# Designed miniproteins, single chains: the designs that were tried, part 100

Each design is a single chain, and the fold is of that chain. pLDDT is the mean over its residues in the fold that is shown.

## One batch from the design tools (miniprotein)

Design m3704
Fold by ESMFold2-Fast:
Structure m3704 (fold): chain A 86 residues (1-86)
Amino acid sequence: MTLIITFRNMSDEQKQQWLNWAEQLKAQGYDVEVSEEGDTLTIKIGNASVELITGQVLRAIGLELDGHDVEIRFEGDTTHITVTFK
């Protein structure tokens, strides 16, 4: 399965934490693509495990409860998570 996570309005510290997480996933053998465009960071993970996807969905729900804007979409075998920090 594919997981795509898009972050907007991140602090520099938050961006660095997610970039470090992406590097750790690459080291674990995941197919990770990272793109940065302005204040937007997108992390795409090919061959994501069900455990990884479930964990990130639960994390995103937690961020929505904390007042951030969160959108979660399921499209075939692809999970899209968009987080806009407030």
Scores: mean pLDDT 85

Design m3705
Fold by ESMFold2-Fast:
Structure m3705 (fold): chain A 71 residues (1-71)
Amino acid sequence: MLEERHERLVERILSLPKEVQEEVMEAMAEVQEKNKAEAEANKDDEEKLKEIAEKMLEEVEKKVKELEEEA
């Protein structure tokens, strides 16, 4: 499920102009940094890490949608 969502997100990003792709990369980095401490604190908890990964994916999906609407 997460893998399929990630694959669809990547396809959406690759369909965007290069300038917008760069904005998405910046947003992804921001989301990763925001969740880095929580992921590190839970690195031995596989279920929690999956939950964090899903949350991060959802945040990036929302940002991509916003950028698509702004373009």
Scores: mean pLDDT 77

Design m3706
Fold by ESMFold2-Fast:
Structure m3706 (fold): chain A 72 residues (1-72)
Amino acid sequence: MKKEEIKEVALKILKENPVVSYGELIQRIVEETGASYEEAKEALDELVKEGLIKRDGFRVSLTEKGRKEYEK
């Protein structure tokens, strides 16, 4: 699975599910894409670096930038 596809799925999950833990988000990505846990973690790390998502302890949420970028 391409990393860009994994990132797109992660952003979709966060848009549809406002309360998601980091572990639950990784599990949902793996289940929906068939990617490994490592690939899912790498995609999430890139999204944090790009400023599209924020991790606060166990919780993951879209930033304002992320909402604007991937608004449906």
Scores: mean pLDDT 77

Design m3707
Fold by ESMFold2-Fast:
Structure m3707 (fold): chain A 90 residues (1-90)
Amino acid sequence: MELQQEIEDLLLEIMQEKLGLSREELLNLTPEQEERLLKELKEIFEKIQEKLDKLVEELKKLLEEGKITEEEAKEILGKKLLELLKEEKE
């Protein structure tokens, strides 16, 4: 199972709760609903970005020191993003 799919599924669930829309409605958005979705996504990503900034700095340092690979750094970031998205759902 790809980490990206889990992140996408969680984002859909969060959007369903925040916008009060069904999954089917999220696939067939009106222009007004799409604008609201983009605004909510921006707010979520801004909040998540603030929490990820420290981890990004730590991972960059580890990459520069050769202690981890770029692939490992992406996996760690993806897992942290998934964790933060789960917190936003609750």
Scores: mean pLDDT 74

Design m3708
Fold by ESMFold2-Fast:
Structure m3708 (fold): chain A 90 residues (1-90)
Amino acid sequence: SMEEAKKELKELALELSELARRKANGEIKDEEVQERAKEIIERAKEIGKKYPEVELQVQAIIDLAEALMEADPPMAEGLADGARRLAELL
């Protein structure tokens, strides 16, 4: 359902926020960040395929995850806040 899709997108945004926070604090290896961000992107894309109505929210998660893969620690801190705010809107 659309309600379940929005809930899953909220969970992905929260997972992305936590991943970004761990990167900002040096608590995770870059290889693990790359792997986890790609998993988040893949899951978001699958939701978008089933529910075109949430395409903008899906794209926001993909954009944040791609930015996180390239981010330095200060940028990752900002991305953690961005992902948290996105989750609050879902």
Scores: mean pLDDT 88

Design m3709
Fold by ESMFold2-Fast:
Structure m3709 (fold): chain A 74 residues (1-74)
Amino acid sequence: MEELRERFQKALSLAGEAANKAIEATKDIQDPALRDKKIEETVKEVASKLEDPEEREFAYKLAYFIAKTEYDID
């Protein structure tokens, strides 16, 4: 139980880090298509640090969603 909780918490933490890093990396990109591509690349890179494939996919999808939502209002 505890190990699963810790790994899930790491995935959530990395998802947040990935989203923030993607937003920061794309702040100066005015082209929406280039911005989207940079977001995908950045969140995928950070999520790749997770060893578990399920946690990696979860972190990637969550981070991408958070980062995209930041710009969908834009």
Scores: mean pLDDT 75

Design m3710
Fold by ESMFold2-Fast:
Structure m3710 (fold): chain A 78 residues (1-78)
Amino acid sequence: DWLEKKYIEEGKKAAKELGPEKALKKLEELEKELEKLLEEAKAKGVGYNEKGLEARKIVLEAYRKGIEEAGKEMEEEK
């Protein structure tokens, strides 16, 4: 569960430091990077497996969750 916790923390940090909007752009960049790696692995027939797909999902969902949690906290400010 370290992966989920790590990316929740990174998502929260990004949202608090950059703001939720810029943090969402960072999430979009992360999603594109992971998609490119997935396509490369699939094309080569290596590294494309269930664990890799689950890890990608965990990373993206955790980062987004971190942004949303921090966004709710910051929304009360301005």
Scores: mean pLDDT 73

Design m3711
Fold by ESMFold2-Fast:
Structure m3711 (fold): chain A 96 residues (1-96)
Amino acid sequence: MEEARAAADAFVAAIEALRDAVLPSSEDPEALTRLVDRMVALVRSLPEQSPFEAEITVALIRMGLSILELSEDIPPELWARVRAALDALERALGLR
């Protein structure tokens, strides 16, 4: 539980850092901001969810990341940080 909250906070920090780096060069800053805000809200709901609910929420987060990867030119280091944070979050939730 404590580990899941820490992992969720780390993912939020990673995705917000990615947003801030990409935002100045984005073709649709409003869509980027809305997508990141939705992913953050999903991540913040995870620590209190059942395993089944958490699997669905993580699938939605992965869908959001796929949209982000297709729509934005993301620095590889920031993308790797976000992916590592998601992997750590899934482990903390017992989904791996």
Scores: mean pLDDT 83

Design m3713
Fold by ESMFold2-Fast:
Structure m3713 (fold): chain A 70 residues (1-70)
Amino acid sequence: AKDFSPEQLRALEAAALYGQGASQAAIAERLGISPATVSRMSEEEFLELVSEKSGVPVEKVREIVEAARL
């Protein structure tokens, strides 16, 4: 198992929240950015940002988002 820092875990939590359709404010809080930045961001840009912050490959971030969807 990979030991994640609190910052990495927050990024992965943001991916799960995104998949769940959570508010832009909740997602932004986990990523440490503004809700306006989240609203302007494409899904691909979001996945890449979470990948960079968490150290998890984009493919795995996408799997987290998909698993968290309805």
Scores: mean pLDDT 80

Design m3714
Fold by ESMFold2-Fast:
Structure m3714 (fold): chain A 65 residues (1-65)
Amino acid sequence: MEFARQLLIRVGRLSEEVAEELVRKAAEGRELSDEEIRRLAKESGVSPETVRRSYEGAKTLIAEL
């Protein structure tokens, strides 16, 4: 979990709060809506594509750990 959070912050350039929310939702097995992706992208100051890629990365790391 900590490694996934660090990856989202460093590689995805996400805020700590957004990274924590993505890791939590990935651990719950939830899918993100397009509206939620846009909201998180705006909160972090990144593109929606960055949020999508970061969430897929978090899901992959959780599945492998």
Scores: mean pLDDT 73

Design m3715
Fold by ESMFold2-Fast:
Structure m3715 (fold): chain A 68 residues (1-68)
Amino acid sequence: SLEELEEKLERIEKGVEEVLASGDPVQLRVAIHELEEFIEEVKDYPELKERVEKLLERVKAKLAELEK
């Protein structure tokens, strides 16, 4: 349901903020994979999809900075 997906996204957002703060490239790659999978789960919900895509962009940007 939409409500279950919103609750799942809130938990993912909190976990991703911790991963971003850690700066661990391994954890960042795991987060990218999980966010890409979650985009497929929320594809029919534009507002949730946009939130996940923005979060994915932040994680990818952080990983790119660390791997330069």
Scores: mean pLDDT 86

Design m3716
Fold by ESMFold2-Fast:
Structure m3716 (fold): chain A 97 residues (1-97)
Amino acid sequence: LLGIAIQVEYWLGKPKEEVVRELERQAEGTLKRAKEAYENGDADLALTVGLNALSLKRVAPQLAEEGVISPETAERIVKLAEEAIKLSDETLAKVRA
């Protein structure tokens, strides 16, 4: 959660179209990697992906508040991030057992 303000600042300097495309790519990629970590029981990947997803979940609503992305886009990113977090948590619980 540390550095979320710096991440928001970084995105604010980019064209809106680029921000939307990159956030959607990152969210979809993060969920895909979360599924791979779950299937393979990869705890290290699950932890990394979970942290990335948590960052997306925090940054996307702030970018919508700043008018950089639409609230609809932010909601979509958050849903993908929440799915990735859930899979990460399930992977870590499975490996710990």
Scores: mean pLDDT 80

Design m3717
Fold by ESMFold2-Fast:
Structure m3717 (fold): chain A 64 residues (1-64)
Amino acid sequence: MSNLEKGKKLLEEGKPLEAAKFYAEAIRQDPNNAEAYDGLAKALEKLGLTRSAEQVRAKAEQLR
């Protein structure tokens, strides 16, 4: 199971802080992975970090 898949599962389980850690690791391994940035943005949004989520989402759009 990849770090991206682990992040998705944790986000579904309502663990956005742990999900963000796995998405950040996925970005470290592949900094061009738009899906990992999308996941991180969703996790940050659930943590109330709306501005950070918007910046990360913009990065995901650049990579598409």
Scores: mean pLDDT 82

Design m3718
Fold by ESMFold2-Fast:
Structure m3718 (fold): chain A 82 residues (1-82)
Amino acid sequence: SPQTEAANRRMLELLRLLREGLSQREIAERLDVSVGTVSRYIKKIARLLGLPSSDISAVREALKKLSEEELEELANYVGVNP
């Protein structure tokens, strides 16, 4: 659905910005969401990667090891998997 596609695209953009080293505030501003929303997404990503939810540096390092295709797959799983 268009709503699912928009959510997946937003998640993919969040993953790319996080991988590039942007702060939670910078990501929130770029995606037009709250910092709390970004924090919630990072915790979901950490859980899927088997990482501590508070370790943003570990999440960034894990994301740097993924291909663009793997990053898109991760975005789909985090964003709106029912």
Scores: mean pLDDT 81

Design m3719
Fold by ESMFold2-Fast:
Structure m3719 (fold): chain A 68 residues (1-68)
Amino acid sequence: SDREELQLLAIRLTRAAVDGDTERALELLDEIERRFGRETARRLAQAAADVAEQHGVDDSARALRQWL
């Protein structure tokens, strides 16, 4: 279902952000925006940026906030 697909993309986004894989995180955000819309992508980007910052991955957090 669309809900399950979005949930999996959200998990992948957060994982990429925490791993410092900024390129993959931004790619996933573009996919989320294309499939589920800008507002959904913005909310997930904010959440992933916060988690990345909590894990000390400041470069990923900054890139995700700049994407907003």
Scores: mean pLDDT 89

Design m3720
Fold by ESMFold2-Fast:
Structure m3720 (fold): chain A 91 residues (1-91)
Amino acid sequence: MLSDEEILEKLAEGFGVSVETVRRVLAGDEEARERILERVREELEEAGVSEEEIEEILERLREILEEGAREKSPRLLAERLLELQGEEFKK
C-alpha cells in the first residue's frame, strides 16, 4: 500500500500543486483549498465541461477537501477523489 507521504505526492501531481499545498488543505487552510478548486475549475473549463457540471464537481470536491481536513487523512482524501472521478468523469 502507498504510504501517506506517497499519497501526498500523488495528490500534488494530480492537482498540479506542491506537496505543501496538499498538506495545508489537510490542515484546514481555506486559501490552499480554494487554490486547488480554482485549478480544477480551469482544467474543466478548458476540457469543455458545462458550467452546471463544473459547479456540481467543484461543490463535491469542496466537500471532499473539507472532509480530508477534518479527518487529517491523505488516504481518505485520495479514496474520496477516486470515487468522485469515477462518478463525475465517467459520465
Scores: mean pLDDT 77

Design m3721
Fold by ESMFold2-Fast:
Structure m3721 (fold): chain A 66 residues (1-66)
Amino acid sequence: MSGAEAGARAAEAAARGDAEAAGLYGTQSNKSGNVEGGRYGALASLAAARGDTEAGARYGKLAQEA
């Protein structure tokens, strides 16, 4: 899985409120060399864990663009 693909999956998980999946995909993005995508994926996961789906979607979009 590419770093960008993992970041996109983290964004999708965060948008649906799945903080655990978002965290896992964010970590995978970072390990694939996409540090920016991984960072935004982690932020999306944290937003989802807080119930902030708007922030989660915003950070998810940034993860896809990284």
Scores: mean pLDDT 69

Design m3723
Fold by ESMFold2-Fast:
Structure m3723 (fold): chain A 83 residues (1-83)
Amino acid sequence: PVSPEEIEEAKRRAEYFDRFLNAPTDEEQFYVLLRELYELDGYSPEEAERLAREEVERAREEGLDFRELVSEYMRQLQERALS
């Protein structure tokens, strides 16, 4: 049996994963990925959203390739899952 808290966390992760897969642009996909990474670092959902938006805006201002960013941060997420 799983705890109610584990069920709610699993639902939240599934919702983020669904948003990631259904993101219409590389920019939105990067935003969704960043939110997940910040929540894994212990930030609240509200703080993770704010930090993710700030980082996306910074990347946009710098003219960075969002597809390459998604690939690199996906690698980081995989490393965290294996550690």
Scores: mean pLDDT 78

Design m3724
Fold by ESMFold2-Fast:
Structure m3724 (fold): chain A 62 residues (1-62)
Amino acid sequence: LSEKEKRAAVTAFKAMEAGFSRREAIQLAARENGVSKEKVERAVEILEKDPELLKELLEEFE
């Protein structure tokens, strides 16, 4: 995953925590980070399979 894809995925997870749907969160993250929705969705899927990496990235990106 690129740095932008990691940031976009973290934005999506934070949006979902705030009550946005998965689709809304991915769209928001794609727009804010300049990444395609497809790439954000793939990054989210990868991080869902690696909860330790997700935890580290959530602490890194405010």
Scores: mean pLDDT 82

Design m3725
Fold by ESMFold2-Fast:
Structure m3725 (fold): chain A 57 residues (1-57)
Amino acid sequence: SKEEREEVLREIAETLRRIGDGIDEGLKAMQELLAKGASEEEARKVMEKKLEETLKK
């Protein structure tokens, strides 16, 4: 029904917002590590971990 489609779209929008928040947090953590002289590999792993944690919640 129309109501069911609207509910699904709302849930998708909420999921996308949550993903966006996780990306922002991951980027901040990555930037902090790079500023401290960490390698790109180390910074990327921290970003991936932050994104994974956000997607699980």
Scores: mean pLDDT 77

Design m3726
Fold by ESMFold2-Fast:
Structure m3726 (fold): chain A 68 residues (1-68)
Amino acid sequence: SEEIKKAYEKALEEVRKKAEELAKEVGADKVTIEIIDGKTAIATATKGDKVVKKEFNLLKLALEHLLE
């Protein structure tokens, strides 16, 4: 479904934006996003020896965009 694809893309866009916010909060040198089973996204922000991870429920975010 086109609607499902768009909702998933919007969810990924939201995760990317949240990962950028996390990077700014910690003053990170690098941020990466890993998608697990298409259901979970993990953002990892790194500053020297400091590593901060944040998990997102990608499926829940996609469903929220579908219900808009």
Scores: mean pLDDT 82

Design m3727
Fold by ESMFold2-Fast:
Structure m3727 (fold): chain A 80 residues (1-80)
Amino acid sequence: SLGYIVLAILAVLTLITVLVFYQGYQATGNKAYIVAAGLVVLGFLAFVILVALGNKPSLVIPSIILSLALVALIVLALVA
C-alpha cells in the first residue's frame, strides 16, 4: 500500500510538472520546456518499473531519490 501512495503522489506531481512546462513552452516557445517535460515523464516511468519489479521492501530509498529529483526539477523550472 505504501508503494501505491508514493506512486499516486509522483503521478500527480508529474502531471502538474508536465502541465507547467507545457504552459511555459506556450508562453515562451523555448524547446527546453518540452525536453524537461519529457525527462519528468521518463523519471515517472522509471519509478513505475522499479515498483513493478520490487517484490522487496527496499523501494523506500529509490522512491526518496526520485521524489527529490522531481522536486528539484520543479524548483529549477520556477527559478528559470
Scores: mean pLDDT 66

Design m3728
Fold by ESMFold2-Fast:
Structure m3728 (fold): chain A 68 residues (1-68)
Amino acid sequence: AHTLSPEQEERRLALIRIMSEALSKYPRVTPEAVAEAAREAWRLLQRGDYEEARRVAEELLRKGTVVE
Protein backbone atom coordinates (compact mmCIF):
# COMPACT_ATOMS: atom_id res chain seq x y z
CA ALA A 1 0.00 0.00 0.00
CA HIS A 2 1.16 3.54 -0.72
CA THR A 3 1.41 5.47 2.56
CA LEU A 4 1.62 9.24 2.94
CA SER A 5 4.18 10.86 5.22
CA PRO A 6 2.74 12.64 8.29
CA GLU A 7 3.32 15.97 6.53
CA GLN A 8 1.47 14.86 3.37
CA GLU A 9 -1.38 13.41 5.45
CA GLU A 10 -1.68 16.81 7.20
CA ARG A 11 -1.77 18.54 3.79
CA ARG A 12 -4.45 16.11 2.58
CA LEU A 13 -6.61 16.87 5.65
CA ALA A 14 -6.02 20.60 5.11
CA LEU A 15 -7.20 20.29 1.49
CA ILE A 16 -10.38 18.49 2.60
CA ARG A 17 -11.07 21.21 5.19
CA ILE A 18 -10.34 24.08 2.77
CA MET A 19 -12.56 22.62 0.04
CA SER A 20 -15.37 21.77 2.47
CA GLU A 21 -15.43 25.33 3.88
CA ALA A 22 -15.16 26.95 0.43
CA LEU A 23 -18.01 24.80 -0.95
CA SER A 24 -20.08 25.75 2.11
CA LYS A 25 -19.67 29.43 1.11
CA TYR A 26 -20.15 28.85 -2.66
CA PRO A 27 -22.49 25.84 -3.09
CA ARG A 28 -23.65 26.82 -6.62
CA VAL A 29 -20.51 25.94 -8.58
CA THR A 30 -19.74 23.71 -11.55
CA PRO A 31 -17.84 20.41 -11.06
CA GLU A 32 -15.11 21.92 -13.28
CA ALA A 33 -14.66 24.85 -10.88
CA VAL A 34 -14.44 22.43 -7.92
CA ALA A 35 -11.74 20.38 -9.70
CA GLU A 36 -9.72 23.51 -10.59
CA ALA A 37 -9.98 24.90 -7.04
CA ALA A 38 -8.86 21.57 -5.53
CA ARG A 39 -5.93 21.31 -7.97
CA GLU A 40 -4.64 24.84 -7.29
CA ALA A 41 -5.15 24.54 -3.51
CA TRP A 42 -3.24 21.22 -3.51
CA ARG A 43 -0.39 22.84 -5.45
CA LEU A 44 -0.14 25.63 -2.86
CA LEU A 45 -0.36 23.15 0.05
CA GLN A 46 2.64 21.32 -1.46
CA ARG A 47 4.58 24.56 -0.83
CA GLY A 48 3.21 24.80 2.75
CA ASP A 49 1.24 27.94 1.81
CA TYR A 50 -1.96 27.15 3.74
CA GLU A 51 -3.38 30.71 3.80
CA GLU A 52 -2.88 31.19 0.05
CA ALA A 53 -4.39 27.74 -0.67
CA ARG A 54 -7.53 28.70 1.26
CA ARG A 55 -7.79 32.08 -0.47
CA VAL A 56 -7.27 30.67 -3.98
CA ALA A 57 -9.83 27.88 -3.45
CA GLU A 58 -12.45 30.41 -2.33
CA GLU A 59 -11.67 32.78 -5.24
CA LEU A 60 -11.85 30.02 -7.86
CA LEU A 61 -15.18 28.74 -6.49
CA ARG A 62 -16.49 32.32 -6.35
CA LYS A 63 -15.58 32.81 -10.04
CA GLY A 64 -17.12 29.42 -10.91
CA THR A 65 -20.40 30.25 -9.15
CA VAL A 66 -23.45 29.83 -11.39
CA VAL A 67 -25.58 32.99 -11.40
CA GLU A 68 -29.24 31.96 -10.87
Scores: mean pLDDT 78

Design m3729
Fold by ESMFold2-Fast:
Structure m3729 (fold): chain A 77 residues (1-77)
Amino acid sequence: MVEDPPAGMTEVEKAILAGLEAYEAGKYEEAAEWYKKAIELDPSTPADVLRRAAEAYEKAGKYEEAEELYKLAEEKA
């Protein structure tokens, strides 16, 4: 059985999935925190995830945190 993901589902990818689930549930602050965790676990996380975290922070009313993540996304482009 595939108990642990050998190469397909890292801790980073698990955090991104948790963020997506929280976002779908309307829990924007939790979604942003999960995306931020993915970024902290792997600084090579795609800019798309950074933008998604920033948008979640904006929806949660945390504009300063959103600005920081947008800046990081631009840097990765």
Scores: mean pLDDT 76

Design m3730
Fold by ESMFold2-Fast:
Structure m3730 (fold): chain A 74 residues (1-74)
Amino acid sequence: SAAEEVKELAERAIELLKEGRVGEAGAVAGMAAILARLAGLDEVAELLREALRALGEGDVEKAIELLEEAVELA
């Protein structure tokens, strides 16, 4: 399902951030956000967009927190 795919992508983004692979994590989180939007998972899509904003600000801790919330909600 789209929700399962979004969850797997968000979990992968968290792993990449914990490895310090911020650029790859941003790309994967971006894919998750697009898929969530297309699937009508509006609250999950918003959490993923907020995580991407946090990454853009250099706030990796906040990005992980928001991605974990997206995983829980998906």
Scores: mean pLDDT 89

Design m3731
Fold by ESMFold2-Fast:
Structure m3731 (fold): chain A 81 residues (1-81)
Amino acid sequence: SIPQEVLDALTEKLLADIDEAEKLAEEGKYEEAKKLLRIALATATTYKLQPVLDRLKEVLEKFKDKFPELYKELQEALKLL
């Protein structure tokens, strides 16, 4: 099992990456934002990082028209947790 301290540090890093992705998306840099969001979604799903998944839901709902595939992947991930 992974130590909780490591999962907490990973959670903080991914939340910061999602904040950066939201700013990139607001600037129209959708491909750069998509890369950060995709990594965050894959990692959060693998390690069941609920705070990251909750934050991703907020950002992907806001940009649903720009990231429809990631929004669908998030919905599928949330059903399996």
Scores: mean pLDDT 89

Design m3732
Fold by ESMFold2-Fast:
Structure m3732 (fold): chain A 79 residues (1-79)
Amino acid sequence: MERRREQAEALAVTAKVLRFIGDKIDEEIAAGKPITPELTKKFQEESNKKLKEVIANPDEADIERVLAHLEQLEAERRK
């Protein structure tokens, strides 16, 4: 069962970082700003900072939520 929790931790971290950077990209596009190399570099820096923050302080609730989703998906596939 440890392997499943490790997957949930990795997915929770990845999802949180991707959602964070995705939201920022959407905000810039909604503001009518083009995606430039400068903005891309800023997004990379912000995503790296967010990744470090999430790894240093993992949210147990997020991990538990992802773990529950993985269990649900596995159960659905085994019908």
Scores: mean pLDDT 75

Design m3733
Fold by ESMFold2-Fast:
Parts: C-alpha cells; sequence; structure tokens
Structure m3733 (fold): chain A 66 residues (1-66)
C-alpha cells in the first residue's frame, strides 16, 4: 500500500527530527513534504526503495535550506 509506506517514511523522518531537537511544527512540515514526495514517487511506479530515498532526500534538502 503506497499510502502506508509514505506514512511510515513521514513518521520516521518526524521522529528523527524531533529527536535531533527540531521544533514540532517544523518537523511535522518536513515530514509532510517527505510523505507527499514518497507517495507521488510510488504512484509514478518507482520502487519502494527509490520512493523512500526521494522522501529522505527531500527532508535533507529542506533542512539544508533552513
Amino acid sequence: DARELAEKVGREIREKLLAEGVPEEVAESIAAAAYWVTLQALKEGKSEEEARKLGEETARRILAHL
């Protein structure tokens, strides 16, 4: 289920960011972006591994911009 994997990726990113001291509102925003990118990649036919990497890379790029 594409939604379940995207939710798992988003949740893992949120938990990691909170553990690193990122404010809850910011962590939730970044996790939501990762969720949507992962879900879109899966809907476009990318593998679970590729979709996860895209979600994680999206979170990293947002953090680097901050």
Scores: mean pLDDT 85

Design m3734
Fold by ESMFold2-Fast:
Structure m3734 (fold): chain A 82 residues (1-82)
Amino acid sequence: ALERAEELTREAEELARQAAEAHDAGDYEKAAELLEEAARLLEEAARAAEEAGDLELAEALRRGAEQARGLAEQARKLAAEQ
C-alpha cells in the first residue's frame, strides 16, 4: 500500500524533472503536459496513502498535486504568449 504511493511519487518526481528540462528549453507546452501527468500521479499516490491509513502523507501528496497543477497552468500561459 505505502509501496504503491512511493512508486507513484517517484514516477511523478521523474516527470517533474523532465518538465523542468522542457521549461529550461522553452518547450512550455511539453512542460505543462508533464506537470499535469505528475499531478495526476500524485493524486493517485495520495489515494494509495489514504487507503494505507497514512492521512498525513495523503494530504502532503494532494498539496504536491495542487502545486504541479499550478505550475502547469503557468507553463500553459507562457506557451500561449509565444
Scores: mean pLDDT 88

Design m3735
Fold by ESMFold2-Fast:
Structure m3735 (fold): chain A 62 residues (1-62)
Amino acid sequence: SSKEALIRLAGREIRELLLSLGVSEEEAQRIADEVAARLSTVPAEELPAAIQAEYRRVLARA
């Protein structure tokens, strides 16, 4: 589904972003999995805003 594709893409992008910020592969994967799990509970209409919030949370760590 479109929702599954967006969640998968967001999870991969979050993982890559965390790795670029110096987070370990293990920790980056764990955080990405948590993000994907959280996004899977969000209604489709709220997904774009939820994804943006997850990116902002990761960038705030820099």
Scores: mean pLDDT 85

Design m3736
Fold by ESMFold2-Fast:
Structure m3736 (fold): chain A 51 residues (1-51)
Amino acid sequence: ATEFAVGDTEEDVATAIIQAVQAGEAREQARQVIPLLADPALRARVEAALA
């Protein structure tokens, strides 16, 4: 889906994914979200959470 900006920012999405990955969940979803993030700093944060 490309319509994720309604109600949530990219930062909100990245933060939610990072928290889920740190809880041992959503690693597959995090990998899929990385190329959809326009902000390279947010992409780096999600990639760091997966390391």
Scores: mean pLDDT 72

Design m3737
Fold by ESMFold2-Fast:
Structure m3737 (fold): chain A 115 residues (1-115)
Amino acid sequence: MTAAETVAALDEAIAAIEAGWEVTSISIEGNTLTVTLRTPDGVERTFTIEASRENLETIKAALEALAARGPDDVVLIDVVSSEEELEAVRREHEEVRRALAELGLRLVGEYVLRL
């Protein structure tokens, strides 16, 4: 899987969970993470993401946090390809954390992937 394909698969899984799809299973085997989601209509869909073990463990934790979030909870998931992008994302997360606190929202997870 290319970095672009990994990002696309991750974005699709995130969008589905944010749309209210239920996470029925998340598993890592080798360099592959398999996520099975259930639609509100009861249909199951499986997403497969291939990445380094370190990135897959981060993705699993991020998707589990996203699935477990309450109505006032926020999870941040970002993908970076350079140190400059990593520094920019870290600064953006600090600003978001402050804004969320002022709105009475809780930042319950921050996940940054380097691809």
Scores: mean pLDDT 84

Design m3738
Fold by ESMFold2-Fast:
Structure m3738 (fold): chain A 90 residues (1-90)
Amino acid sequence: SREQTIQRALAETREALEKGDLETATQLAMGAVLFAHPEDSEVRALAQQALANLDNRQQLIATLEEIARRLKDTDPELAALLERIVEALS
């Protein structure tokens, strides 16, 4: 189911974070954003922008913070996970 796929993606993102694999954690989290929010064109554009800027730490942090802020009321679990990635990148 869609819910099971989302929960799996969140679990895999947490595992990558715990291992310190920030690139993999970011890629998995962006995949979760794109899958969970297919109709939110602005959030989807930001997720694609984050994936395009994996090598630009400053831009990546800013983009992830914007996604987290936008999702905080609609998807607080994913928003909190993105905030954890930002803390790890900083």
Scores: mean pLDDT 87

